# Designed miniproteins, single chains: the designs that were tried, part 82

Each design is a single chain, and the fold is of that chain. pLDDT is the mean over its residues in the fold that is shown.

## One batch from the design tools (miniprotein)

Design m2842
Fold by ESMFold2-Fast:
Structure m2842 (fold): chain A 86 residues (1-86)
Amino acid sequence: SAELAEALARAREALAAGDLEAAAEALTRAALGVVRLAEEGRLDDALAAIPELIALIEEFARAAGMPEMADLMVPALERLRAYLQA
């Protein structure tokens, strides 16, 4: 969706700028956007976004010095991806 694509673009821009607060807000919107698409049955759109969302969360965790965030969030998104592919 356009809203999800915009949230992902905003997260990329915020991370590149070192704006961790804006990155966290954009990543939260992107994660909620993926869940909403899955709930609406838009599985292909949700699945297409998960790899980029994972990569951005890993980048955020590295930039913020919070590896535990990626350790929690990435497996959850990988489980969602597996569930949506079934």
Scores: mean pLDDT 86

Design m2843
Fold by ESMFold2-Fast:
Structure m2843 (fold): chain A 91 residues (1-91)
Amino acid sequence: MKELEELFGTEDVEADPESVEAAVRKQLPADVTDVRVLHIKGRFAVVEATLGSGENRRRRLYVVALKNVDPETGKVEDVELLLAMDLPERP
């Protein structure tokens, strides 16, 4: 049934990674140098950000809630930072 396919297949239009990256970048400090969307799952996304430069470079993982998702295009206008984790990097 189409209803069952909707439950498991959902709409092909899910959150757009480029819009998620842009929305996250607006919420991060000015010293952010790189933002990458790793995964998007329903109303949540996992994003990796790099802060600082050179030897002071730090990598952080963010879990964000997606807000104001356009149901037709999947574009995300706003995100809410739910969790921030420092990732240990080998020097």
Scores: mean pLDDT 71

Design m2844
Fold by ESMFold2-Fast:
Structure m2844 (fold): chain A 83 residues (1-83)
Amino acid sequence: SPREREITIIGFRLIALESELWVIETSKTLSNEEKLATLEAMRRDVEELRKRALDLDAPQSLLDRIERLEKRIDALIEELKAA
């Protein structure tokens, strides 16, 4: 169904964002300013994905993954701002 296709696309976008977050977390080359700029953009993307997932009545497991990623991004933003 079109709904199932959109949920699958959200899942792929979430995997990409999770991979980008791992790169930001592990990078020794990116400055704190570059990391913050990327994390703030990612936070906006995650918020958009959450709204779309809710509108589509997506499975709770997908919503839980989105919330987990949002919390990880927010924690890193706070850590980098405190540095």
Scores: mean pLDDT 89

Design m2845
Fold by ESMFold2-Fast:
Structure m2845 (fold): chain A 75 residues (1-75)
Amino acid sequence: SALDAKILELAKTLSVEERAVLAGARVLSLVDEEVRRKLEEFLKESETMSREEIREKIRELERYLNEVVERLRRS
């Protein structure tokens, strides 16, 4: 898919830890519409971002995914 192609292209410039965040976001996007929306927005915005901005946005995404996982575990 276009989404997966964008993730793979971006992943080439990222650390292993940052790639894991994107992989987690992709998997969670299959069951959570808000995660899907945030991932799609991030990938669109990443086309105009610096490497530093991308890294910071991945940290924000990781924090959000941790909250989603905690909610899913407790439901």
Scores: mean pLDDT 84

Design m2846
Fold by ESMFold2-Fast:
Parts: C-alpha cells; structure tokens; sequence
Structure m2846 (fold): chain A 74 residues (1-74)
C-alpha cells in the first residue's frame, strides 16, 4: 500500500501542476476527475499490495489519458 500511496501522491502532484495552466472550465472537469481518482484509491486500500499496484497502474494510465483529453479540449 505504501508504494501505491507514493505513486498516487506523485500523480496528484503532476495533475496539480497541469491545473494551473487550464481554463476555469477545464479545471472543473479535472477536479471532478481528481475526486473520482481519490474514491478509486480508497477502494484500492482494501486490496492486497500486489493487486493494488496492478490496479493502480491501469487506473493511473486512464487518469493520464483523461487529463490529456481535458487539456486538448481546453
């Protein structure tokens, strides 16, 4: 869990930097995505470390893709 938590914090920092470059409308979409990401991460806390890491890798890839889509629309 600790390793997944560290990676999640890194992902949040990356997204936070991007947020400062976005329009107010794009920021709202990104903040909603972050809220969903936090909820998904809370669910991952119930999983064994190995399963949480695999799920996190899939999840982080999807979050990055959705952020790229938000940036592209902005």
Amino acid sequence: MEEVAKKFNELLQEVARILTTLSPEAQKEALRLISEAVDKFEEMKTLPEEEAQKKFDEFSAEVRKRIDEIVAKD
Scores: mean pLDDT 79

Design m2847
Fold by ESMFold2-Fast:
Formats: structure tokens, C-alpha cells, sequence
Structure m2847 (fold): chain A 82 residues (1-82)
């Protein structure tokens, strides 16, 4: 399912952690501030999801999947195939 794929991507990106790391959040904030408008928009959505629902791993994983699909489509497809 899309939810199972999103959770798998989350685990691969975080190295099996329950939350995005402070370093990953700092990188996303940098993208939201300095990226092109489309990239900045999906980065802001992911940050907003983390801030609104910090303990909702599924919601954060889904927002992360949207971010990766928009910004790194080849990586996204590769991770889904793994």
C-alpha cells in the first residue's frame, strides 16, 4: 500500500528512527528558505506536518514521500523498488 511504502521510505531515510533527526529538519528548513518555489513548498508542507503532528509517524511519512516524489523522483522510485 502507499502507506506501507511511505513508512518504508521513512525508515530508510531516518535509519529506522521514530522521528526525523534535528539535522534533517534543519536541512528541510534550509530548502524551504533557499529552494525554488516548488521545492520550497513541499519542504514547508513536510515541516508543517512535523510541527502540527510530531508523533504521527504515518502522516510525517506520507509528507516525506510527497517531498521525495517531487524533489528526488528517481530516488523515490528506487526506494519503492527496494
Amino acid sequence: SEREAALRLFDLVTGGKERLTPEQLAALRGIAENGDPETAEVARRLIDTVEAHPDDKEAIAEALSEFLRATQPELYEGLLAA
Scores: mean pLDDT 80

Design m2848
Fold by ESMFold2-Fast:
Structure m2848 (fold): chain A 104 residues (1-104)
Amino acid sequence: MLSPELQEIIDEINKKTSEIVDMLLNDEPMEKIREKLEELEELVKEAIRASKTQYELVMVGATLGTAIMSLYVVRKETQTPKAEEALERFHELSVEATEEIKAK
């Protein structure tokens, strides 16, 4: 069972991911996209800190995996440097999340 705190953070991660996808599809300035990516990075760190069980950590990992898959689709559809940069930043975020999980 997910804690209510963690569920709220996961919902925010999903919301920010959708915002980034929409921004990429609408060719928004990269500066705005980077700002949303930084907000997402902080939410992921909060989700890891809020996780108290292995199941909760798996759910955070699944949420990140879904976000990465969404960005792969956007990259394929748009073929822009912005989509490439967003995907690269998300991969960096997943590495950071893995290291924080290991430290727990």
Scores: mean pLDDT 80

Design m2849
Fold by ESMFold2-Fast:
Order: sequence, then C-alpha cells, then structure tokens
Structure m2849 (fold): chain A 99 residues (1-99)
Amino acid sequence: SSTAIQLALDTYKLLQHAILQIVNKADKSDILSTIDQAIQQANQLKSVVPSKLQPLVDETISLLNQAKAQVEAGDYDSALSDIQRARGLVFKVLMELEA
C-alpha cells in the first residue's frame, strides 16, 4: 500500500539521520530523540505491512531498542552498527512492498 511505502521511506530517512548524528558527534539527547521517532514510525509501519513482512519490522524495532540502550550507555560504535543494520532491514521491507 502507498501508506506502508511512505512509512517505510520516512523510517529509512530517520535512520539515515540518526547515522549522520552519531558520525558527526551530535548531542546524545538529539540522537536519542531521532531513534525514538524511528521506533514510533517503525511501530506504525508494523501495523500496515502484510503479515509476511512483520518479522522484518519486528527485527528493525528490536535493533533500534538495542541502539537506544547503547547510545544511553555511550557505546556509539555498537549503536551505529545496529542502526545501519536496521536501515538495511527497512530497505528490504521497501523492496518487498514494491515487488
């Protein structure tokens, strides 16, 4: 659906923004705010994707919750890795929605 594609694109953009914030040494509060927004949009995405894609969205949400905890702990390298993986999963969701 157009709604699922738009939510996936918006989630992808937030994840790209979080990656750039970490790489550019932005304030922890700004990084956490972007991750929280991405988690909220990923949860909305889960509600509109076909059931076959829900596991990919669940893994995305799990990785973002891990990244949030890692940022709170000051482990930015692990957070960056998990957000990059989450971005890849959202891209896969986009490919499957457009197939």
Scores: mean pLDDT 91

Design m2850
Fold by ESMFold2-Fast:
Structure m2850 (fold): chain A 90 residues (1-90)
Amino acid sequence: MAEVDEQIKQLVKDFQEEVLGLLEQGKTLKDPNLRQQFDNVLKQFNDTVQALGEQYRAAKNVAEKQAILDQLKAEFQRFKADVDAILAAD
């Protein structure tokens, strides 16, 4: 239990630090269409993280918490890949 809780706290901290870096990179986009794509990807990421956070709070056992942690990691990897693709297109 405690290890999963510490992993999610660390993951959230790492997400916040890397998301702030990606937000600063997004501000450098010159194409308005790419900026809109970035905003849409960011909104989807935030909505998904909030939903997973609610599921984590409702989770009754370690297995449920671990599954949500795995989903959070996958969502962050997807978000980073989408942002990297948008930045490469500019």
Scores: mean pLDDT 78

Design m2851
Fold by ESMFold2-Fast:
Structure m2851 (fold): chain A 103 residues (1-103)
Amino acid sequence: MEEIEKAKELLEKGKELLKQKRWDEAVSYFQEAIKLSEGKDKKLTAEAYAYLALAYIRQGKFDEAVELLRKAKEIDPNNPVVHKVILYLKYVNNRPDLAREVE
């Protein structure tokens, strides 16, 4: 589906913006990727939620990030990107308390 290919492109652009520390722009790209993939591609949707959570973690919005990670796990429980973002929250941000809520 054309929308899924566009969602993949938006996800990759958002990831590039995260590397550039352009958090608000990355958030916009991940939100659009979610809209296009939701209900059509569980893996892609979960990955987009996980990267959106990572952007919020980088901005210090931890409560919002936990809700997004919980949603990502509901969509695709074994997604490796979701797992990596949970580990990032736990070990890099030293928030094992928050990571435990989504493990």
Scores: mean pLDDT 85

Design m2852
Fold by ESMFold2-Fast:
Structure m2852 (fold): chain A 84 residues (1-84)
Amino acid sequence: SAALEEELARRLLEALEEASKEIPREAAEAALAAGMHGAFAGLSEEEREAKVREIAEKYGAPEELVRKAYRAGEELARAYLAAS
């Protein structure tokens, strides 16, 4: 699965670079990681929104942009699960 791991790493770096253009890098990292974890854990929409708000408040980033990064993390996790 080296090819799958390389593709996931590439997409994760691209998503991080894109999000880091609009929000602090630490917020982008936290949001992407939380989105990936949320997808694996099957979190509800309410639990997702609570985590987005937590990250936005902690790093002083707009909730909409944190949510965008969170969703990118969810999409990466779902793509990985579909390919596995």
Scores: mean pLDDT 85

Design m2853
Fold by ESMFold2-Fast:
Structure m2853 (fold): chain A 62 residues (1-62)
Amino acid sequence: SDKRELFQILVNKAASAVVDGDYEKAKELAEEAQKATGKEVKVEQITDANGNVFARVEVRPA
């Protein structure tokens, strides 16, 4: 099983959930990504000067 591919899919889904305002789903997906690789994952919503919503993703080694 390619843990790297699974990690990337879960992180991308978490980022999309944050942009959609679904913080609970984003947290669950980030936790699953961390369990798959042992890397710490934090996903948060940010807003630019024009009101566009983005996800900020931080990945750190355990």
Scores: mean pLDDT 77

Design m2854
Fold by ESMFold2-Fast:
Structure m2854 (fold): chain A 75 residues (1-75)
Amino acid sequence: ASERTKEAARRVLEALELYRAGNTEEAAELFREVAEEFPDTPVGRVAREAAELLSRGEPLVSLDTLEALLEKILE
């Protein structure tokens, strides 16, 4: 993956850790930030979807898939 994609993946991983810790509002803000800064990456598009779900008060239902994608990008 490109350095740009790896940076996006690191920040989305941080947002997922905030979400798992119960800091849902901070996680949603970080997802929005990644979506705005990296809109041209697959990671940025996933971050936009996550931010929209959380802004609607809906839970993230694909955490395992997101974590697997991030791990693959960072390796």
Scores: mean pLDDT 78

Design m2855
Fold by ESMFold2-Fast:
Structure m2855 (fold): chain A 61 residues (1-61)
Amino acid sequence: MEREAAILITAAYLQAVGAELEGKTDEASKARKLVDEGIAEPDPERQIELAKEAIDVASKA
């Protein structure tokens, strides 16, 4: 995994956990699905896009 993709996926996961702890379960669930999709994605550019979307969803909570 490219370093940038790995860092962003990790950040996205932590943001999703934070949202869940704040009671924002819908946003947390959506962000976690995007993180899982990013982990399974073989294209590093697509992984980065999915991670950024997950971060945006969790942060918007």
Scores: mean pLDDT 78

Design m2856
Fold by ESMFold2-Fast:
Structure m2856 (fold): chain A 87 residues (1-87)
Amino acid sequence: SKEELFNKVIELLKELAELAAKRGDPRLVQAANELYQLIMENRDKLSEETLKKIYELVEKALEAVRQGRFDEALELLNEAIKIIKSE
């Protein structure tokens, strides 16, 4: 469901922001917070397909942060941000 997917994305973003803060990359914290705000502001407008794509990008970004690949994680978060802004 769209609601389940939305909740999963928000939970992953919180985990990513917390891990990025702990690992010491403020750029990742800022990008995660920007993406969170955009998702919340556009909740009613985002399709399930778009949310699924964002979920996949955020999940890959979280994995990249866990592996210390901060630049890759930032690129993935910025791609998700671009998708929402490309209405």
Scores: mean pLDDT 86

Design m2857
Fold by ESMFold2-Fast:
Structure m2857 (fold): chain A 89 residues (1-89)
Amino acid sequence: MDEETKKKAEELLSNFERGAEIAKRAIEDYAKRGDVEGAEKILQNLKKAAENTLKELESLGVPEDVLKSFKERAEKLIKEAQDIVDKAK
């Protein structure tokens, strides 16, 4: 992987991490207010962000191990957010 591709991949991963943290806080706030539908909408947006980030990483031609690591991390973050939504039901 060249330095430019590596930098773009690192920026995509960093942006996703920050977005996931913000989404998780928003989901917690909606859940605390009893707004399960609002929490579910943010969760769906997080899932879509994960799909978009994966597509961009694939388009950059990052190594398969980077794609696999991202998938595993995204699944973990989504599961944590899903557990918050499920507890609010």
Scores: mean pLDDT 85

Design m2858
Fold by ESMFold2-Fast:
Structure m2858 (fold): chain A 83 residues (1-83)
Amino acid sequence: MEEIKERAKKTVDAIKEEYGDKKIDEDTIMKFFWKNALKDKDLTLEEVLKLLEEIRKEAEKKGLKDLAEYMEKLIEEYRKSLP
């Protein structure tokens, strides 16, 4: 849990530092997500869902609306993959 929250924070911080007030497209968000949040790719579907939820919360907290909206879409997609 702590590692997932840390990955979420690092991912959102990296996006904010790189783009700041600039509009971020979904492709750019996905590149940052894979690079910073899913580096090891050894996460279960449940852990990925938790990571997406934490990224959405951090994005909302920091005012990154485009990132938060995209994370919500991904959360819905992954929820359909859970038993």
Scores: mean pLDDT 69

Design m2859
Fold by ESMFold2-Fast:
Structure m2859 (fold): chain A 84 residues (1-84)
Amino acid sequence: DPVVEEVGEIIAAAAQGEITPEEAGRRIAELLAPYGVNPDFARTAATLTAQELREAGASAEEARAEGRKLAEELLAIAERRAAR
């Protein structure tokens, strides 16, 4: 899924210090908004995930995997909300 891969790359960039965790949160919220993900929730979750990975010294590979997992979880939450 291209959107899941893009979220992974954004989180990896933040974990490696190429962008801030806050910028990663903003970009991911914008990217997932068309899929029904709440922008405030996505921004907060992505910012915290990027910050934790940066502080832990995660590799780019680890950060990409965690970013993809985050995207899948956020999309699943949006799907459950749509089903109600």
Scores: mean pLDDT 86

Design m2860
Fold by ESMFold2-Fast:
Structure m2860 (fold): chain A 91 residues (1-91)
Amino acid sequence: SEEIEKAKEKLLEYIDVALEVLPDEEVRKKLEELKKQVEEAKSLEEIQELLKEVEELVLEALEEIAKEGREDEIVERFRKLAEKIRKEAEE
């Protein structure tokens, strides 16, 4: 299904962005496990459930970074990644 493939691609892109910006090794390992589950998913329902797990994990990781006062480092990493994506999209 084209809808399933597009949903997978979007969730995999989201996980890849999270892996680029989040420094915590345990969070990164969990994201890599979820990435494998997304690649194996065969229904939109499975992808929606995995999306919720990924979103919860990313939000909790960002909250911990904010508590540690390291949000500026994550914002800068995200900004650099967004600039790279924008530059590639101009083609």
Scores: mean pLDDT 77

Design m2861
Fold by ESMFold2-Fast:
Structure m2861 (fold): chain A 114 residues (1-114)
Amino acid sequence: DKILEYIKKLLEAVENKDLEALKKLYKELLDSIPEEYILRAIGEILRAIGLSLDDPVGAARELTEEIKKALEDESTPEGVKIVLLAALTQLAIAVFDDEEAMEAIIEGLKEILS
């Protein structure tokens, strides 16, 4: 499953603190967003960055929970799932030097994969 492969790549990049892998994944996710979801992607990415300025750990927890709910909801379009993963990947890049926020992303992704 393509979404599951993206989640595994994101977890690996965050656990390894591989900024280059995160940037490559972010570009791959952006290239995979259907045209009809581009404006939503811009909004979700900007929201993720904005939330991280005030509470990077809370932003990580909120976005990973949103992804978990989107994956559990069979009605969620694949394009929306890609948008949310792009937003979380950009958040990981933004909070890369924040150990607590990065650990919150790891914890949330492991919960999604279990």
Scores: mean pLDDT 88

Design m2862
Fold by ESMFold2-Fast:
Structure m2862 (fold): chain A 99 residues (1-99)
Amino acid sequence: SAAVEAQIAELKKKAEEYVKKFEENSTEEEKKFVEKILEEAVARQAARAEENADHPDPLATRARLLLEAYRYAAEQLKDKSPDMAKALEYLAKAAELRL
């Protein structure tokens, strides 16, 4: 649906605005912490994808696991990196629209 694609684009645009705020206002230590959490989220998603390799709906499974990874990262970052947490929340909403 063109309407769903437009909603996803707007959510991604809002996520990009929060990423830009994070990049402009964050210390190197804060950036390294975010990188670590994102790497942990990616590793968790990869492990869960391997467990679900034989699932009958691979596209829905991929969208669900991506949503889970974004929500996990946002929760870990909410206190130390609120701008990145907000960006990940918008990306999670975009992923949910693919379900």
Scores: mean pLDDT 82

Design m2863
Fold by ESMFold2-Fast:
Structure m2863 (fold): chain A 95 residues (1-95)
Amino acid sequence: DPITEAIRLIIEGIRLVKEGKLDEAIQKFEQALSLLEKYAPDVTEAIEEFKKAIELLKQGKVDEALEHVKRALNILRDKGIAKPEILKALRIIDE
């Protein structure tokens, strides 16, 4: 499922952020964003939160970026999208 794959890429991106590998994290988030825009374009609010997170990562604003990732994941969770993978992603952010 391409949406579940997008959330797995987000999980990889979060781990890379926590390792300080911001350029690699941005690549993973951009891949996830492309999948969300293609296969779930109706989740506009979540897509906008991810776009803001990518902008903040490019500025080195890690904590603010992760807050926007968390908001996007909560929006997707509330819509019932990939709930187990989203719960995993949220736990990794809070580590």
Scores: mean pLDDT 86

Design m2864
Fold by ESMFold2-Fast:
Structure m2864 (fold): chain A 103 residues (1-103)
Amino acid sequence: MLSEATDEELIKAFEILEENGIIEILGVERRPDSLVFKAYDKVLKLYLEIVIRRDGTLTIYAYSEDNKLIGVYTRDDPNEENRIRALSFEEALKLLIEKIRKE
């Protein structure tokens, strides 16, 4: 579960995504209530702000190249496509964290 992941494990998972050419990490911000990643998605060609709260809740804010907010993705979103995007990203992070823990 993302709530059981350390900041270091989450940062390493995002670094693996960058090494695999999926994203470019633009910034990481440690907050008392959350860990925030700013990234460019090389596949979708979108700027992402990914907020992982200390309770394990993940929210993705998607921005166009002109810095316009075009989507907010959460696991409980009423829109199915938004739910799938959030859940797929959360599951990818969980799998990467489990791999990191085995190394």
Scores: mean pLDDT 81

Design m2865
Fold by ESMFold2-Fast:
Structure m2865 (fold): chain A 117 residues (1-117)
Amino acid sequence: SYFDKIKERLSKFKSVEELEKAMREVAEKHGIDLSDEAIRKFAEAIVEAAKNAKNLSQFLVDLYRKLKEAGLSEEEMINALAIALVLLFGVPEDTPAEKLRILARSVLEYAKLLAGE
């Protein structure tokens, strides 16, 4: 499944810190502004959500709830998801930042809808 491919890509990172480093590299390459604290909170949330979820819908709902509880703004969520699209969702790394952010916003809105928002 698509969610199994996300988990497989995520499993290539041996620690949360390794995922954080990869996220910083993608952010720098694409000119995406995101703090180290927001990257850390996102990396922790996505690793935990992927471990607990049984399918893509549960994963997206749990991820969104964890990010909201961690205090990430909508802009921080969009920027972090844009990075995750390249690293974990199979979106080509040469995709322009503006297109990544549009796709990330669509993912976030879908997650909100699934969460009853």
Scores: mean pLDDT 90

Design m2866
Fold by ESMFold2-Fast:
Formats: C-alpha cells, sequence, structure tokens
Structure m2866 (fold): chain A 75 residues (1-75)
C-alpha cells in the first residue's frame, strides 16, 4: 500500500533497526576490540544521518559495512 511504501514509514523502520543494532553492539562490547567497536559506532552514526536525510539505500549500505566490521573482528 501507499503507507507501507512511504519514505516516512521506511525511515522510521530503518531508524528503529539502527537503534536496536546499537543496543546489541553496546551489550556485546566486551567481545569486540575497541577499534571495531568505535568503527561500528561511527558507521551507525553515518547510517542514522543518511536515514534521516531519506537516503534509505545509503543507510542500508552503512549498516552492512558495520556488520562486516563486527564479523571480521570476531573471526
Amino acid sequence: SIDLNSEEYQKEILLSFIEMFRSILKISRHKLSEEAYKKAEELLDQAEKKAKEGDIKGAQDLILKGNKVIEEDLS
């Protein structure tokens, strides 16, 4: 529907996901290097900014980069 495809709806869902990911990152901090934690936080900050600007694809790409930083640090 129009409501489900609205930019505002997509932005709200994405911002909620970023907040959840940030919370998980904080509780998992003890498993990560300081460098990986800081880089992931920076990427999430950039993703939040992109989402607020309506750049949904840019925000998604930054979230994927953050996840990759965490996966590589845990390997």
Scores: mean pLDDT 81

Design m2867
Fold by ESMFold2-Fast:
Structure m2867 (fold): chain A 95 residues (1-95)
Amino acid sequence: EDKVKEVLRKHLEEAEKAAEEYQKKVDELTKNLKSKEDLKKLMDAGAQLTGSATDIVSLRRALKQPAEVVVEKSKKAIESSKKPTKIDLDIVKAS
C-alpha cells in the first residue's frame, strides 16, 4: 500500500512541476505572440499543459482510493491499451 501511494505522490509531484513549466511557457509565448509559428508553439504548449492537468486530476483521485483498487485499475488500463502509460506501469510494479 505505502509503495503504491509513494509512486502516486512522485508522479503527482512530477505532473505538478510539468504543469508549472508549461504554464510559464504559455505565458511567455502569449506575451511574445508575433507570428503564426509563435501561435503553433502556444497551441502545442497549451496541449502539454492540458495533459499535465489531466494527470494531476487522475493522480489526486487515485490517492483517495485504496491501493488495491488503484492497482486493479492500472492492470486493466495496461491490458486494454496498446500504449500503457508509465504511471500505470509504475503502479503495478510497486504492488
Scores: mean pLDDT 80

Design m2868
Fold by ESMFold2-Fast:
Structure m2868 (fold): chain A 70 residues (1-70)
Amino acid sequence: MTPQQARDQSYKLAKDAGDDESAKKIKELGDKLVQAGMSPQLVLDGSYDTAKDLGADKAAEKIKKLQKQV
């Protein structure tokens, strides 16, 4: 998985869960982490933390499953 794929998949999982606020924040943070050359693992970690902080528990569970693929 590339950092870009980690960002895009995390965004999609939050959108599919109906949490547009979490999806927006995940994409904003993910774009910054990808630009900074961060690993897919760090992009997924940031996406998970963002989803948890915003109470998007279903999105966070799905992102956690993606973390196991990296």
Scores: mean pLDDT 84

Design m2869
Fold by ESMFold2-Fast:
Structure m2869 (fold): chain A 79 residues (1-79)
Amino acid sequence: SMEEEIEKLVKELESEDEEVRARAAEKLYQLAQSNEYAVKKLAEKVRNSKSRAARLYGELVLHEVGTEEAKKALKEALE
Protein backbone atom coordinates (compact mmCIF):
# COMPACT_ATOMS: atom_id res chain seq x y z
CA SER A 1 0.00 0.00 0.00
CA MET A 2 1.01 3.65 -0.32
CA GLU A 3 0.98 4.02 3.48
CA GLU A 4 3.44 1.11 3.85
CA GLU A 5 5.72 2.58 1.15
CA ILE A 6 5.71 6.00 2.88
CA GLU A 7 6.41 4.39 6.28
CA LYS A 8 9.37 2.50 4.76
CA LEU A 9 10.73 5.67 3.08
CA VAL A 10 10.37 7.74 6.29
CA LYS A 11 12.32 5.03 8.15
CA GLU A 12 15.05 5.22 5.46
CA LEU A 13 15.40 8.95 6.32
CA GLU A 14 16.90 7.72 9.64
CA SER A 15 19.83 6.10 7.77
CA GLU A 16 23.42 7.19 8.43
CA ASP A 17 24.01 6.60 4.70
CA GLU A 18 23.51 9.93 2.92
CA GLU A 19 22.71 8.16 -0.39
CA VAL A 20 19.93 6.10 1.25
CA ARG A 21 18.47 9.27 2.85
CA ALA A 22 18.67 11.25 -0.43
CA ARG A 23 16.97 8.46 -2.42
CA ALA A 24 14.20 8.16 0.18
CA ALA A 25 13.67 11.94 0.18
CA GLU A 26 13.50 11.99 -3.64
CA LYS A 27 10.90 9.18 -3.72
CA LEU A 28 8.82 10.88 -1.00
CA TYR A 29 8.96 14.14 -2.99
CA GLN A 30 7.79 12.37 -6.17
CA LEU A 31 4.88 10.70 -4.33
CA ALA A 32 3.83 13.86 -2.45
CA GLN A 33 3.97 16.35 -5.34
CA SER A 34 1.07 14.62 -7.18
CA ASN A 35 -0.89 12.93 -4.37
CA GLU A 36 -2.67 14.55 -1.40
CA TYR A 37 -2.97 11.19 0.39
CA ALA A 38 0.83 10.81 0.24
CA VAL A 39 1.22 14.34 1.71
CA LYS A 40 -1.11 13.48 4.62
CA LYS A 41 0.61 10.14 5.33
CA LEU A 42 4.10 11.66 5.08
CA ALA A 43 3.12 14.40 7.59
CA GLU A 44 1.56 11.79 9.92
CA LYS A 45 4.63 9.49 9.89
CA VAL A 46 6.99 12.48 10.35
CA ARG A 47 4.96 13.83 13.31
CA ASN A 48 4.92 10.39 14.98
CA SER A 49 8.62 9.63 14.34
CA LYS A 50 11.01 9.45 17.30
CA SER A 51 13.93 10.18 14.92
CA ARG A 52 15.13 13.80 14.68
CA ALA A 53 16.62 12.99 11.25
CA ALA A 54 13.32 11.59 9.91
CA ARG A 55 11.43 14.66 11.22
CA LEU A 56 13.98 17.11 9.77
CA TYR A 57 14.26 15.50 6.32
CA GLY A 58 10.52 14.73 6.13
CA GLU A 59 9.71 18.38 6.94
CA LEU A 60 12.19 19.50 4.25
CA VAL A 61 10.40 17.25 1.70
CA LEU A 62 7.01 18.78 2.62
CA HIS A 63 8.48 22.28 2.28
CA GLU A 64 10.02 21.42 -1.13
CA VAL A 65 6.73 19.92 -2.45
CA GLY A 66 5.22 23.38 -1.87
CA THR A 67 1.56 22.60 -2.76
CA GLU A 68 -1.25 24.10 -0.64
CA GLU A 69 -1.83 20.64 0.86
CA ALA A 70 1.88 20.24 1.72
CA LYS A 71 2.06 23.74 3.29
CA LYS A 72 -0.99 22.98 5.47
CA ALA A 73 0.36 19.53 6.44
CA LEU A 74 3.77 21.01 7.34
CA LYS A 75 2.13 23.71 9.53
CA GLU A 76 0.06 21.04 11.34
CA ALA A 77 3.15 18.78 11.78
CA LEU A 78 5.06 21.67 13.44
CA GLU A 79 2.20 22.34 15.94
Scores: mean pLDDT 84

Design m2870
Fold by ESMFold2-Fast:
Structure m2870 (fold): chain A 85 residues (1-85)
Amino acid sequence: SDEEAAIAGLEEIIKQLEELKAKAREEGREDIVEKLDQVIELLKQAIAAIKAGDYDKAKQYIQKAQEILRELGEKFPEFIKEIVE
């Protein structure tokens, strides 16, 4: 279903972000780790909202996650490039 596909897509993004967070931690980039943790938490909350049928709340969480990722892309473009490849 569309809902199952959306959740699976978000879970895959979370997995990629967790891998990126591990790399940032190895490099001592605590500033990037903190931002990635915020994005991961927001996407997990979005999945929970989708499962609860609260699509407006899910959209708000996704929008906030996208805002933080955009900021990371502007400050640290190499890390965001890893996610989209």
Scores: mean pLDDT 81

Design m2871
Fold by ESMFold2-Fast:
Structure m2871 (fold): chain A 119 residues (1-119)
Amino acid sequence: DIQKQLEEAKKLADELRELKKKGDYEKMIELVKKALKQPLLVAYVASKYAIEENLELSQEDVAKAVGRVIRGIGLLIDLELIEEGKKTTSTDYDIQLAKAVKELEKYIEELKKKEEEEK
């Protein structure tokens, strides 16, 4: 269920934001490690935060995070090509998943802007 993954991913983004405000990087690392094992949208959020915040992760977890980000970006590129009429083949599931990644990216960027403006 893509909608359930999207809701869980947004909640994770909110929780990671609050932990960052508190400087609780240890708990942020624990949440990221758990989320990397979850479905794509949740793992994508964890991966974005892990990379951006340079969280102290194992090489294995860093590799997982990079892989999740690459997959998400690939879905976004495919969606842009479809919207421009340049790509004619994709599954309905991949299109819906790509739209969810796009919505999630917008949500994450809005949260980051708020963090910078609130200080």
Scores: mean pLDDT 81

Design m2872
Fold by ESMFold2-Fast:
Structure m2872 (fold): chain A 86 residues (1-86)
Amino acid sequence: MAPLTPAELAELEAAARALAARVEANRAAAEKSRHLGTAEQIELFDALVEGLERIAAGADVGEVLLELARLLGPELEAQLREFLYG
């Protein structure tokens, strides 16, 4: 697999930060919707929100994506790690 080019990574980081800002702006609405999902869906949604907030705070996009992939399963984590760093 080919990792992202520096230009592609920069675009992804910019898009991720823009999404994080929007998620933070609508956090109250997101919190209100927590009770509408299964416990697993709520946990995944919370992890997504926290991940996006960490990206906005300057965390590595790849590390956050790998952490989120772990919640979906070890196979997806391994595939994503190879894509980002392999």
Scores: mean pLDDT 65

Design m2873
Fold by ESMFold2-Fast:
Structure m2873 (fold): chain A 69 residues (1-69)
Amino acid sequence: ASKEQIERAIKKIVEETGLSKEQAQKIVDYVIENGDEFTGEQLEELAKELGISPGTAARAYVIALEELK
């Protein structure tokens, strides 16, 4: 993904979910590394690491997938 796509994904996640830029960056990094093969268990672990709900992590993950295509 381009730097511009990454920055746009982070901004959109922050605006739509209320997550910090640091939390959004970690979700974007996971999408870059794992793509659409990211499992529900991996998403739950990411949510726990970031201190957010699995639902918020799932929403941010979908935003990142769409922006990084």
Scores: mean pLDDT 80

Design m2874
Fold by ESMFold2-Fast:
Structure m2874 (fold): chain A 120 residues (1-120)
Amino acid sequence: SNEEIARKMIEELKKEVEELEKKLKEGKVTFEDVVSLLRNLYIAVKFIKDNKIENEELLKEFEEIGIRGIEIVEKAFPKFSEEEKKEVIKLLEDILEELKKIPLFQGSELEKKVEELIKS
């Protein structure tokens, strides 16, 4: 089912976030790591929106993992070049556009964190 696909996507995203949180503590998070994370977050949020996933438990799990992912990006962001920062901001803007189309994420902590990072 689409819900089972979404669950697997969220599980893989959680693994990526956990690995990057470990790399972040070591000061080793790269631009490529952040781009990969944001692309996978975009794919997951777009899948949720396009398939009208309404399972609140699953969406709350996604929000929690997404918040942790954005916190990794926020901490790594100051190290990036001007060109790299522009690419990251574009990916965040694409994610924000899709988040705004999902009712459960309207006014969420995840939406607010993405908006704040774009403004930085």
Scores: mean pLDDT 90

